# Ledger of designs, part 68: designed miniproteins, single chains, continued (3)

Each design is a single chain, and the fold is of that chain. pLDDT is the mean over its residues in the fold that is shown.

## One batch from the design tools (miniprotein)

Design m10344
Fold by ESMFold2-Fast:
Structure m10344 (fold): chain A 117 residues (1-117)
Amino acid sequence: MLSPEERRILAILGEVRDAVFAAIDSGTEEALEALRRKGREALKEIEKILKSIKDPEELKRLAELAIEGVRALRDAARLYMDGTPGVSPERRAALLGLIEEFEKELEEAAKKIVEEK
C-alpha cells in the first residue's frame, strides 16, 4: 500500500508527465518553458516532502521512488515521441534533455537530504 507521501510524490510526477506529453503534442517553445517551470516546482515540492521525513530508511525509500519515477517518465516520453509524427530531432533532444536535467537535479538534491539525516 502507498503511504500519503508516496501518493503525493507520484501525483507531482504525474503532473510533470502531463506537461511533458503536452510539450510533445504542441511542439511550441511556450510548452517547453511551461515544462521547465513545472519541473522546477516539482523538484522543490519533492525536496520539501523528503526533508519532512524523519526515518532515514523511509527517506531513502521515497528518494528512490521519486528517482525511479523520473526514469520511468523519460522512458515513457521516448516511446510517446517515437509514436508521434512530426517531432524533430532537435525537439526530441530538448525534451529528453529537460527530463534528464530534472532526474540529475533530483538525484543530487535527494543525495544531499539523505546525507544530512
Scores: mean pLDDT 84

Design m10345
Fold by ESMFold2-Fast:
Structure m10345 (fold): chain A 75 residues (1-75)
Amino acid sequence: IDVDKILEKAAEILEKAGEKELAERILKMKGKPVEEQLRVISEAVLELEAKGKLEAAMEVATYEVALATKLALEK
């Protein structure tokens, strides 16, 4: 799957969780280096955990893992 699709799916979960600003932050990372995209999505997971939105945090973390795996495979 394209990196843009991973970011879009993560943003969709954030919007569903009521985190519109975090969703926009992730979408703005399209076209940025994967390392920067991974950092922003990781920060979003931590913010969701801090707010007690644990289900959304787990779902977004799944896309964080997918993005990290893609980075590792591309080297």
Scores: mean pLDDT 80

Design m10346
Fold by ESMFold2-Fast:
Structure m10346 (fold): chain A 92 residues (1-92)
Amino acid sequence: VLEEAEEVIEELSKLSPEEQAEIADKLQELALASKDPKLRLELNLFAYVASQLSLGEDVEKLKELLRMAIESSGDEEAVKKAIETVRELIEE
């Protein structure tokens, strides 16, 4: 799942800063609506990454940050659902 998470960060990095900010906002709203605390955590992590990309943060730094977060406390199914959600928002 770490490889898929890094791939989705690469996909996010190719969007405009405006699109990255919009995705961050949508992920934050979905996290607030989530009743699953594990999914909520992962949605918030991807929202943070998308927000930081919109501000011009380094992609490799954000990949490392997300990898460390997932390795320390990430639930595999919650991470997979968050990745799927991000991809749906990219494609609309």
Scores: mean pLDDT 81

Design m10347
Fold by ESMFold2-Fast:
Structure m10347 (fold): chain A 94 residues (1-94)
Amino acid sequence: SSEAEKQIQEIENLFVGMVIAIEERDVARFRELAERLKALLAEILDPETYARLAAQIDEAVAIFEADPDDPAAQARAVELLSAAEREAVATLKS
């Protein structure tokens, strides 16, 4: 549906913004976008799926905030976000 398409686009846009925040070492922006993404997912997803994806997003935030200049931490945060994005998008397309 056009609504599901808009929601997928918003999720993808938030994900891109979070990756840019990692590249810019902008911890405050990364946290802001993570909170916006979780708020959007809470409205769209069932509570069980939301809880799992929110935990992955929170883990990505914790890893990045602990050492924003560490390339390994940056890569792990991106990996967790990419996995969460794929699951959220797949759920909305089903």
Scores: mean pLDDT 87

Design m10348
Fold by ESMFold2-Fast:
Structure m10348 (fold): chain A 62 residues (1-62)
Amino acid sequence: VDERVLKFQTFLQNNNLLDKFGLKSVDGILDEQTREAIKKFQRHVGLEDDGIPDDELMRAVD
């Protein structure tokens, strides 16, 4: 379980975006589907789409 991944997935769930980003649940696991969801979100907010749950991503979901 990755706390940053969990925070990102929870953000998507709270905004009803889980299904739109290809996720089924909030599990805190950085699997391929979660990496693609992170990349997709990074592209939407103008960040580099590296799929890494870094500090830039955390600031974007705060």
Scores: mean pLDDT 80

Design m10349
Fold by ESMFold2-Fast:
Structure m10349 (fold): chain A 81 residues (1-81)
Amino acid sequence: MEKAKKEFEEAKKKAHEALGKLQEFLKTKELTPEVLERLKELSELVDKALELEEQGKYEEAAKLYKEVAERAEELLAELEA
C-alpha cells in the first residue's frame, strides 16, 4: 500500500506540474471551443482522480493523474504547434 501511495503522490505532482504549464501558456491565448472542451475533460479527470483518492484507491487515482498529465502535455504541444 505504501508503494502505491508514493506512486500516486508522484503522478499527482506531475499532473499538477503539467496543468500549471498549460495554465501559464493559456494566460495570453484566445480559447477556441475545442480547447475549452479539452480543458473541461481535464477538469473531469482531475475530479475523478480526487474522488478515487478520497476512497483510498491510490492505484486507480495514480492512473487518472497520469492521464491528466499526458493530456495536458498533449494539448500544450498542439497549441504550441
Scores: mean pLDDT 82

Design m10350
Fold by ESMFold2-Fast:
Order: structure tokens, then sequence, then C-alpha cells
Structure m10350 (fold): chain A 66 residues (1-66)
């Protein structure tokens, strides 16, 4: 629910979500799910990169995913 809290917090601040911000939030949600399934951070990086995410987005997503 941390990703949900981040999304709600950004919306409550009236921030205009850019494409990069939205992609980071989506990637973070995916990374969280993958961690829950037992994947390592290295495996998650490889999967997200294969799905077309940038290395910057992947790094931020992994930091946000708890």
Amino acid sequence: SEEELIREHLKSLGLEPGEKELEIEIAAGLARIMRALGYSDEEIREMLRKDGYSEETIELALKLAK
C-alpha cells in the first residue's frame, strides 16, 4: 500500500503527473509484486528492462517498492 499512499499523496498535492512520474509509479507497483513473489532485485531489473522501462525508471521503482 506504499505505492497507493504515494499516488494519493501526489494527487492530494495537486501535482500534474507527467509520463515519467506515472511510469515510475507503475514500475514500482510491478517491482513490489515481483518482490512479493520472491524475485530478486536483479531479476526484477531484467524483467522491467525487457518490458521497455528505462534504467532510471527501474532504479527509482526499486527504491520506491518496499
Scores: mean pLDDT 75

Design m10351
Fold by ESMFold2-Fast:
Structure m10351 (fold): chain A 100 residues (1-100)
Amino acid sequence: MPTLEEALDLLFKKLKTDSISRSTLLEIVAEALKLSMEEIYSLDPPEDQELDKLQAALFLHEFAGKLMARYSKDPVTGKPITSSQQVLDSIITAITEKLS
């Protein structure tokens, strides 16, 4: 599996851009994790922000941490996420699939 940095490098090259909108990145996350946009926005409210590759990587690491904290603390959902790396691996896969 590619690293997050490698997946983002490929995504930015395919889009022929130096930045990606935060909303587009959150849509990729929603698809990766099979979450609704309502669930995504409950963790990270919508903002019109452009992120460069480094900012996108940092954002995804932070967001993965938020998802792990949410689900690890919810007794109703059990433990669907046991580590932030599992969330990141799902995001990397979704980015790679959108590039294929």
Scores: mean pLDDT 70

Design m10352
Fold by ESMFold2-Fast:
Structure m10352 (fold): chain A 55 residues (1-55)
Amino acid sequence: MTAYELYGLALGYWRRGEYEKAKEAFAQARKLKPPSSKPPTAEELEQIRRGMEIV
C-alpha cells in the first residue's frame, strides 16, 4: 500500500468510527511519506480515494 492509500484508509476508518485503526493507519502513512511542503498530485489524491474505498 502507498502512503497515500494508507492515508485514505485512515480517513475511511475515521468515517466509520474506528478511531484506533485510523490512528494506526495515519502513523504508518507518515512513516512512509515524510511531511512535504507541496500539495498532493492528482494521482496521489486518487490513491487517497482508493484507500477510503477499501474500508
Scores: mean pLDDT 74

Design m10353
Fold by ESMFold2-Fast:
Structure m10353 (fold): chain A 94 residues (1-94)
Amino acid sequence: SEEVEKLLKEAIKLIEEGAKILEPKDPVGARQVRELVEEAKRLLEEGRYEEAAEKLQDAAVLIYLLGQELNDEETIKIAEETFKVMRELRKKME
């Protein structure tokens, strides 16, 4: 689905932005987020949309948890924006 692929790409961009925000504060956490994004990109190229969405959900949850731990509003905000995209994606995949 063109719509599903668009939403997956939007989630990837938000998560990559989250990793950039995290990098100076938690470089290890930023790396873990980037590893999940790279796996999601690979799965997306293989047409494995459900599995790609699961990796992006894991990445968004990780950003949220790290943002809470760091008490960083910007990191929490990007995770919440990503959750909105992921909710829309889930509706389109059902």
Scores: mean pLDDT 89

Design m10354
Fold by ESMFold2-Fast:
Structure m10354 (fold): chain A 78 residues (1-78)
Amino acid sequence: SERERLEEEWNKRAEELLDASEEEKIELAVEAARELGLSEKRIEALLEVLDAAKNEDEARVREVLERAQAEVASLRLP
């Protein structure tokens, strides 16, 4: 299905993000979130948190990316 294919693409990008720079992680996460159907308002909120964390805490960047993944998962639920 299309959702399964997008999940596989997201997982591949997530693996690439593990070794990517914080700036690259932000760009890839935004692109993947848009492709998976995350709303632009939600993406803007995530970008605000990422901007606060981008040069200080890699763990916080990961937390925001995990929230993005959870948000995408919620799009599949009733």
Scores: mean pLDDT 64

Design m10355
Fold by ESMFold2-Fast:
Structure m10355 (fold): chain A 80 residues (1-80)
Amino acid sequence: AAAARAVGEAARRRELEAFQKDLDANYQKIKAEAESLTPEERQKLLAEADALYQKGMADGERSAERFAAVMEAHYRATLA
């Protein structure tokens, strides 16, 4: 019982770390692009990037939870 839950938790954590790393890399790229813009354009782009980052993190959490549930269910099935 505990092993299946541990597999799900590990999968969720790994997926979240991967999503966070990808989102951070994309955010840094957008920040670098913003450096070449006017102050007004920069503020607008960074606001859009922040909104996308927040949405991405929320989507990533949902995806990671679903993946963890699938992995836990699959692991439980292999034990039956």
Scores: mean pLDDT 77

Design m10356
Fold by ESMFold2-Fast:
Structure m10356 (fold): chain A 100 residues (1-100)
Amino acid sequence: SGREEALRYIEEGIELARELLEKAKEEGNSQAVKDAEEAISYYESARRLVASGDPRLFPIALYYLREGGLHAVRAAGILGDMEAYERVLELTGRAIDALT
């Protein structure tokens, strides 16, 4: 189902954002740390709303997915991680498509 597909992509996005957070900490880049932490927070909020199965909450989940993706992209960009940058865009877009 679209909900199950979205949850899979959101979970992959959370894992990628956690990897970016660890990389940011290793490099001592405070802005990348902040953006990665924000990405995790937004993705976890989106996951919770989508997992509820209430379609009335999906517009709010879409907002959190877009915010999570934006912060994850910023973290990847700061760290020069182009593979992570492209993967964030793919995962976030697929999660949004699965909910719409």
Scores: mean pLDDT 90

Design m10357
Fold by ESMFold2-Fast:
Structure m10357 (fold): chain A 104 residues (1-104)
Amino acid sequence: SMREEFIREIRLTIGLLEEARRLLEAGDVVRADVLATFALSSLLFTAERVIRRSKDPELQRLAQETIELAIQTSRQLAVASPAERIALLDQLIAQLEEIQKRIE
């Protein structure tokens, strides 16, 4: 189902963002940026598919919230220092965990 696909993608994204955060703490900004960008792009693609293919208005609304969150966070990450990026990733992980709970 689109719900199960969306939950799975959010879980994968959280794991990738946790690894990006670890890389930032280790000073590997380049690998962290590549991984975070990949994770957010994949999440955006899946959320857009949920909107197009789901008939569940609540699931479509949560997918739209996820798209807006991913775009906003990507813009903030682009201009952030490494320390600010860690804080932004922590906030994004918490927000994605909240969205996941609302889907479940």
Scores: mean pLDDT 90

Design m10358
Fold by ESMFold2-Fast:
Structure m10358 (fold): chain A 56 residues (1-56)
Amino acid sequence: GALGVRLAAHELGVSPEAVVRARRALEAGTSPRAVGERLGVSPKQVLGAAEAIRTL
């Protein structure tokens, strides 16, 4: 939900819109590494944020 997106955005240091795009890319099969490169964060941070968004 919106709260999960805001929390992930704060953890990654990116905009909420960037988190929504990252989630859609992951759902479409884009690798966490490629998403991390686009956001300037590690693949580990992308996976953590995606998990948090899905559990909220």
Scores: mean pLDDT 71

Design m10359
Fold by ESMFold2-Fast:
Structure m10359 (fold): chain A 57 residues (1-57)
Amino acid sequence: SVKNTINPDLSDEERIRLSRLVGDAIRNGETLTILGKDGVPIEAPTPEQARRAISEA
C-alpha cells in the first residue's frame, strides 16, 4: 500500500490484524508511526492509543 493511513472501511479481521501488528511493534521497541482517521500522525503510540485509532477508523 502506498498509503500509511488506517482505512475507515476496515473489516473486523483487518482491525484485529492491525491491532496485533502495532502491539508487536511496540513490544519489540520499534518506532512506529500510525496515521489516524483524519491523517493525524501518532508516533510511538501506546497499545491503547493504537487500538483507539484503529477502532475509530
Scores: mean pLDDT 59

Design m10360
Fold by ESMFold2-Fast:
Structure m10360 (fold): chain A 57 residues (1-57)
Amino acid sequence: MVEELAERMRANFHTDPAAAMAAVDELMAAGAYETVARVYEELGLPTAAAEYRELAA
């Protein structure tokens, strides 16, 4: 589910970047660009968040 992938992205971002990127890839495949943008914003990466938000639009 999208929520589980978002949590995997958050949990693994600094400790297991390969698992975090796999979660991003699955979210992208699901078309969940807004969710990816929101998680990047929560992680303090507003530029990355803006790029994914543009893809969602």
Scores: mean pLDDT 81

Design m10361
Fold by ESMFold2-Fast:
Structure m10361 (fold): chain A 60 residues (1-60)
Amino acid sequence: SRLEEAERRAAVMLAQGHSEEEVRAELVAQGYSEELVREALRRVRLMIATDSEAVAALAA
């Protein structure tokens, strides 16, 4: 799906050190809709936050 593709691309770019604003601009330039990119970034942010919370809980 296009959402899954955008989510993977967003995750890779964020892992490479790009900001959310840079990722949004790049994916929109690649032909993804702004709405789809916003949803993809929301999902990636949730996954990152969940992983960080899980690591913190295990370390406590």
Scores: mean pLDDT 76

Design m10362
Fold by ESMFold2-Fast:
Order: sequence, then C-alpha cells, then structure tokens
Structure m10362 (fold): chain A 71 residues (1-71)
Amino acid sequence: SAMTELYDFMEEMVKKDPSLKVAYGYVLTKFPDILQATLSEINETGDESVLERSKEELRELMEKLTAKIKA
C-alpha cells in the first residue's frame, strides 16, 4: 500500500541518518495529510509515479525541517 511504502521509505532514511529523527517525528504529525494528498493525486491521474514523487518530497521536507531545527 502507499501508506506502507511511504512509511518504510521514511524509516530507511532515519536508519541511514539518525539526525533526521526529530524532523521524522514532526513529519509523522503531517503524514495523514501527505498520504491523503498522494492518494487523491493517484486517484485523479491514474499515475503510479506520483508515489515516487511523494517519496522525494518527503526526503526534501525532512532535510529542510532538520536544517530549521538546528537553527
């Protein structure tokens, strides 16, 4: 499922870079909204590549939030 793939993707990022843990916790509070947006776009377009784009958006979000938290 899209939920499992996005969750596993974030878990793998945190395992590779533990500095992302605080950002990960924050992103999890927004995860239902991100998941709903991703599923809505897949449903409207029929394009499974939306899931891969959502993974890249999550990566960027976690990295940007980590930079802000360190400030």
Scores: mean pLDDT 77

Design m10363
Fold by ESMFold2-Fast:
Structure m10363 (fold): chain A 86 residues (1-86)
Amino acid sequence: MEEAARAISWVLTLAVARALRKNGVPDEEIKDWLLEFYRKQGMPQEVIEEMEKTPAEELLKKLEEEFRERADEIGKFLSEAVKALG
């Protein structure tokens, strides 16, 4: 269940970030929010430091690409959850 919890948190975090971008929030502000969120979630300091060194626009593009690559896995997980409910 740790993997499922991480996937859900990651999906929700990206959904919020995408909503912020759509509403014209600057990429740098979104990056600052993401870094603070991940620090509070206990992400390794090395990963946080790499994200801090990455330009905000590039960081958000990389996260969106990872989302697309994992979208099929996330979709299957959610589909199984819905099927289990009815």
Scores: mean pLDDT 71

Design m10364
Fold by ESMFold2-Fast:
Structure m10364 (fold): chain A 82 residues (1-82)
Amino acid sequence: MEEERRRRELVELARRLLEEMLASSPDAEKTLRWLMAELEEKQKRKMGSLDEIAEALAESVESEEELKRLLEELRRQYLGQL
């Protein structure tokens, strides 16, 4: 129950950070598709939605700080390809 609440908070944070990244992108759909493909390749797991991406990111970290760092790294990788 408490662990589920913590997971929900991490997923919500991941979703907010992803929405922020998409809002700052010139093409949000292209950015989202790139994120799905990148995470599918790295984690060997199918991604079909923003919620699944947020859940995968939250599952990959133990804390809010790690989550922010992971998303910043993904953002940097994407922007480095633009």
Scores: mean pLDDT 73

Design m10365
Fold by ESMFold2-Fast:
Structure m10365 (fold): chain A 60 residues (1-60)
Amino acid sequence: SAARRRTIERAKELLLSLKKKYGDSILKLSNAQLGDLVGVSTATASAAVRELQREGKLPK
């Protein structure tokens, strides 16, 4: 859905902002912890992380 897509894109923007501010230390957090930090569900955080990894913007 369009709403689901917008939520994932928002989560991706917020995760990249956190990486820029705090460095790679935030990548040690679980997808549940990342979801809590950016205000989305674990499922949304997992989708955002996987897409950023596929785009080469986050390491695996």
Scores: mean pLDDT 84

Design m10366
Fold by ESMFold2-Fast:
Formats: C-alpha cells, sequence, structure tokens
Structure m10366 (fold): chain A 68 residues (1-68)
C-alpha cells in the first residue's frame, strides 16, 4: 500500500541520515526504490523533515507523494 511504502522509505531515510548527511540524489533514489516519485521541491521538504527527525511531517509528505 502507499502507507507501507511511505513508512518503509521513512525508516530507511532516518536510518541512513544518522550515519551521514543525505544528498537530494540519495533521497530520490531511496524514494524511487520504494515506488515514490517526488518533485525536486518535495525532495527539499522531505530532506528538511528528516534532518529535524520530524517523523510525522516527513510521513505526511511521503504519503501525499505515494498517493500521486
Amino acid sequence: SARERAEAALEELLRLSKEQPLTAEQVRAILEAHGIRPSDATLDRIGVRVVLEDREGALALLLAEAAR
């Protein structure tokens, strides 16, 4: 489901972000691996939420993109 893909992508983003800062290209690749195709503007928004460890905000953005 879109929710399962969004949650899986979020967990991977948060895990990798703790090891090293993620580039926009790395964020895109992770999202595409989970079947999510974000715009460049959405990549920036997701990246900010992940850095802030805002799970709820990041998940909301990922769910919106997964539903498109």
Scores: mean pLDDT 83

Design m10367
Fold by ESMFold2-Fast:
Structure m10367 (fold): chain A 78 residues (1-78)
Amino acid sequence: DQQRRQQLQQQIRDLGLKTGIEVNKLVGDGVHFTVSKSVDGVDLQYSTNLKNEEDAKKAKELFDELAEQIRQLHEQYR
């Protein structure tokens, strides 16, 4: 169903935007941060500079949670 695929894509996009907003709060000139991974066919790529190593760890946790939520959404839309 095209409508269900559009809803899934919209929810994934909304989750990505929320994660991006949270990561933007951690942005600064301390540490270069990148994420590049694929989760159930969804490519996650992001690059920025963060304030410090603790914020880089938080950003990694945010993207790990995003990846988990994407997996759960795909499971729901099976």
Scores: mean pLDDT 81

Design m10368
Fold by ESMFold2-Fast:
Structure m10368 (fold): chain A 91 residues (1-91)
Amino acid sequence: MAPLVEFIELMSELTIVVTRAGPEARAAFDRMAAKLKADPSLLIELFKRVRPHLEDLSRVEQLLLLARAIGEVSGAPAADVETVEAAIRAA
């Protein structure tokens, strides 16, 4: 699949995973995502960070990579990233 399509699918899946995990995981994700929504240029930076790694990773590993990359690009607290990662591993 094209890297951009895979990236969009990963963003959608991550949103579903954190929503299903409950209010704490969703709130952590929303705090991280708010900065990306405020500055769409950060989505380009996020795509560049994730793109090279998509081919060789499992879906869980891709979601974990995406969550970490969002945390780095948004400057999110480690606790918010860890909450989202725990939700991914529990799914």
Scores: mean pLDDT 79

Design m10369
Fold by ESMFold2-Fast:
Structure m10369 (fold): chain A 55 residues (1-55)
Amino acid sequence: SMDEQIAQLQEELQARLREVRAEAARRGWSDDEVRARENELAREYQARVDEVRAA
């Protein structure tokens, strides 16, 4: 269902955000770099959610 697909996308986004934070800590990224990457992922997943809703 649409709700199941959106729930899966939300879980995937949370997993990717955890990976970004772990990589940022390991590589010594600045707070601005972390924020930029998190914003990119949020926009990507919002677009995917919107696509599911439009289908």
Scores: mean pLDDT 87

Design m10370
Fold by ESMFold2-Fast:
Structure m10370 (fold): chain A 90 residues (1-90)
Amino acid sequence: SLKEAASKVLGKEFVEAIPDGPGAMGLLPKEVYEALKEKFPEGVPVSYALAVTLEHEGKGEILKVLTPEEVEKITGIKVDTDIAIVKILE
């Protein structure tokens, strides 16, 4: 399931502890996560590195990749890494 796939890759602690700062330990800041989830409800916003891992393992499909500049335009927050919108596969 979506929650099982996300929990196995991200862990419950990762999802619950989204930091307020950009790029902290590869986690998305809470404000960035919430803004991107609202803009792209079809997928889960994750770091590009995690998205590639999910796609390689057959657990996710990359729907969209956002550069740091595109993320700042959408959210108003600067990030230090590309972010992907991922459809979690069953």
Scores: mean pLDDT 67

Design m10371
Fold by ESMFold2-Fast:
Structure m10371 (fold): chain A 74 residues (1-74)
Amino acid sequence: MPTTEELVLALARRIRELFERLEAGEISVEEAREGIKRLYAETMAANPDASAEARAAVETVAAIGLQELEEIAK
């Protein structure tokens, strides 16, 4: 079973890759938003036995990513 730290770092890395693609002009802000939501859903689906703490941490990472995207979209 992955740790909270492992789940958080894996999701953060994948979100960073989306931001790198956004900065490179490969994807739109809309596609990046959908990507973050998809990555969150995939992480939750892959880890149904994750603790409530781990799930809350993953939700927080996704929420931060979406907030950063809103700052870029301004």
Scores: mean pLDDT 84

Design m10372
Fold by ESMFold2-Fast:
Structure m10372 (fold): chain A 94 residues (1-94)
Amino acid sequence: SSEDEAMFRRIMALLYEAERAAAQGDWATAAAHLAEARRVIDELGRNSADPVASLEAVITLVEHFAAESTDPRLRAQLRALRDAIRARLAELRA
């Protein structure tokens, strides 16, 4: 839906801003953007017309950011986020 697409674009924008902040050494700002991304992802999982497909798309997005990240701390946080989304998907599929 247009709302799901808007939430997906918001998540992507937050991940770009987290990467930008991390690249500048501003971990407080990076962590805040990651926390907001997690909040939007949780909202998407609850309110999406297709929560499974939406969360699978977000996992692909987060894995892309983790693979491209040169910062090991950002990469670790993105992998932790991926694992949290995978756990949520397992609950939705049960």
Scores: mean pLDDT 89

Design m10373
Fold by ESMFold2-Fast:
Structure m10373 (fold): chain A 101 residues (1-101)
Amino acid sequence: MDLDVASLVGKSVDEIEEVQEKLAEEEGKVYHVGSGVVRPADQLISDEEYSKLSPSAQKAYKATGKEKPTYREFMKAFLEMVKSGEISDPFLDGLMGLPLA
């Protein structure tokens, strides 16, 4: 798969959104930014996974306006908030700090 987290470094937020949408449509999966792990796109984020999200990621979770968003809906909200500057934690620093060896 050409869509590892390292391949997203240096891409614009719009390009990352396109990569996530393609992965969701072709494989039914999205990148979970908080862990760098691929997750099923249409699966609901559990309360346990929510508790493991960074404060910025939890803000994006709430910004979906849904009680239980899917990973796809959450990732879209996260990227839109990074693009708008509402998330102050640097998206690139978050991606580069992911423990993907």
Scores: mean pLDDT 63

Design m10374
Fold by ESMFold2-Fast:
Structure m10374 (fold): chain A 89 residues (1-89)
Amino acid sequence: AEREARLLLARAAGMAMALALAETLSDEEVLERVRARAEELVAAGLMTPEEAEAMVRGAEEGLRLYREKGREAALAAVEELVRRALALA
């Protein structure tokens, strides 16, 4: 449960960060910033490489949803990931 919850939270964090940046930055710039943050968290011992990969994947998913279906749909996806993670805790 803990491992799955942490992976869902990492995806949600990446997705939320991407949504915050997507209005002012290109998709490439957003993904570079998310990757840099994930690397910092792994280096600090706060995140595993698997969780860092999930965070980047979440950002990619968030950008796709934002571009295709808008901000509200992407925010709903973040909320669903957090809800699922909390249900596993």
Scores: mean pLDDT 87

Design m10375
Fold by ESMFold2-Fast:
Structure m10375 (fold): chain A 56 residues (1-56)
Amino acid sequence: VREKLLALARESPVSVFLSAARELGVPADLLDELAHIPSGTLDPAEVVARLREILA
């Protein structure tokens, strides 16, 4: 799970990724770690879809 979240964070706009991940119940400690990753340009709807798939 953590590895897939890191990979997605690198592709995603950081603000979109952190907002969606927090809504889907990713722990604050892990969100703090992921917040320092350089942002990508992946579409917000795609970010949410991939997060749901990873967290299922």
Scores: mean pLDDT 76

Design m10376
Fold by ESMFold2-Fast:
Structure m10376 (fold): chain A 69 residues (1-69)
Amino acid sequence: GEAPSDATLQRMIERSRAHGLPAPADVEAAKALVENPTGEVGELAREIGRKLREIGDEIQKGLETGVPP
């Protein structure tokens, strides 16, 4: 699927931390969760990754269209 950019992943992590949500430690950890989820944690990671990607997509759209998400 369409993976978010490194910049988008970084913004997603920062925004998640700002909202007190569980977030990957850094961009590489976020990529690992999205690209290579494992076992039972993999299903939950995909669900979380999908939600984080939606947040990232809103941020990206805001950047591209000149309006905030």
Scores: mean pLDDT 62

Design m10377
Fold by ESMFold2-Fast:
Parts: sequence; C-alpha cells; structure tokens
Structure m10377 (fold): chain A 88 residues (1-88)
Amino acid sequence: MKILIIHDSGGRTTWLAEKIKEELEKQGHEVVGVISDSEFLADPKGTLEKYKPDLVIVISGGPGNGHIRPEKVAKEAGIPVEVISFSP
C-alpha cells in the first residue's frame, strides 16, 4: 500500500512521522512521502497527483491552522485518511 504521511509544520511530530514510516515499511507498505501540513495545504491536488497515495496518515501535534485541515482535504479528494493525535 502507498502511504503519504503528513506531520505538523512546526516540526514537533517529525520524529513520530519517521517512526511511523519505519514501522509501516517493516509491514511491507511503501511510504511515498513524509511532508508537512503546510506543504500539503499549499497544493493538495498537485501533492496527491505526485504521490498517488492509497492512504494518508495525518499526525496532529497541537493547534494547526484550524480552518483548513489536511485530513478533511484528503477525505474530500476521496483518499482514505487515518488521524494520529499526538499529546505527550
């Protein structure tokens, strides 16, 4: 399965995104990208066309932009989404 991981643009969850990538690759999945939420939201359509993911994983590491959420945009594009809420 092709998986795109989207982490917090503040970098607070980059380490968790890398850990999730390693675990998914051990399970036989292809992690096609690890990008920030700001990079995804700058061009959601182009990003999805570039990576062509079967699944998007969103890591929420606190208050984001509030109005445009990566998980909502990906769902509206018809891609399955899993959300991981990070609270230390």
Scores: mean pLDDT 75

Design m10378
Fold by ESMFold2-Fast:
Structure m10378 (fold): chain A 59 residues (1-59)
Amino acid sequence: NADDEKISRLAERIAPGVREAQARPGVAGPAGDSTDITLPPAEFSERLKAEIDRLLAAA
C-alpha cells in the first residue's frame, strides 16, 4: 500500500537520527522530512514507530 511505503521511507530517514540520539543522549532528535499520508495521526504515529523500531532492530 502507498501509505506503508511512505511510512517506510520516513522511518528510513528518521532511524539514523534515532541511532545517533541513542548513542548520544544529549543530542536533539532527528529532523526528518514529512510526507503526505492519509492515515489518522494516531495510526500514522503507531505505524511510523513500529517501522523505526523494525529498522533499529534490523541493524
Scores: mean pLDDT 61

Design m10379
Fold by ESMFold2-Fast:
Structure m10379 (fold): chain A 63 residues (1-63)
Amino acid sequence: MRELIEELAEKAKEAILNKDFSKAAALVSAIGVLISTLDPDSEEYKLGVEAVKELTALSDKLA
């Protein structure tokens, strides 16, 4: 799970940097769905929440 969240976050960041905001939004949504299935106290949940927060802030700054 952690590796999947990290891979999706990396791909979303690349999409944002390439100005492909539609692809980035889809990838961020995928991370959101994954973390909704996790225990809120898990490391993976916290990692996913921070990734979504950072990616959203980056997208807002560049869009």
Scores: mean pLDDT 80

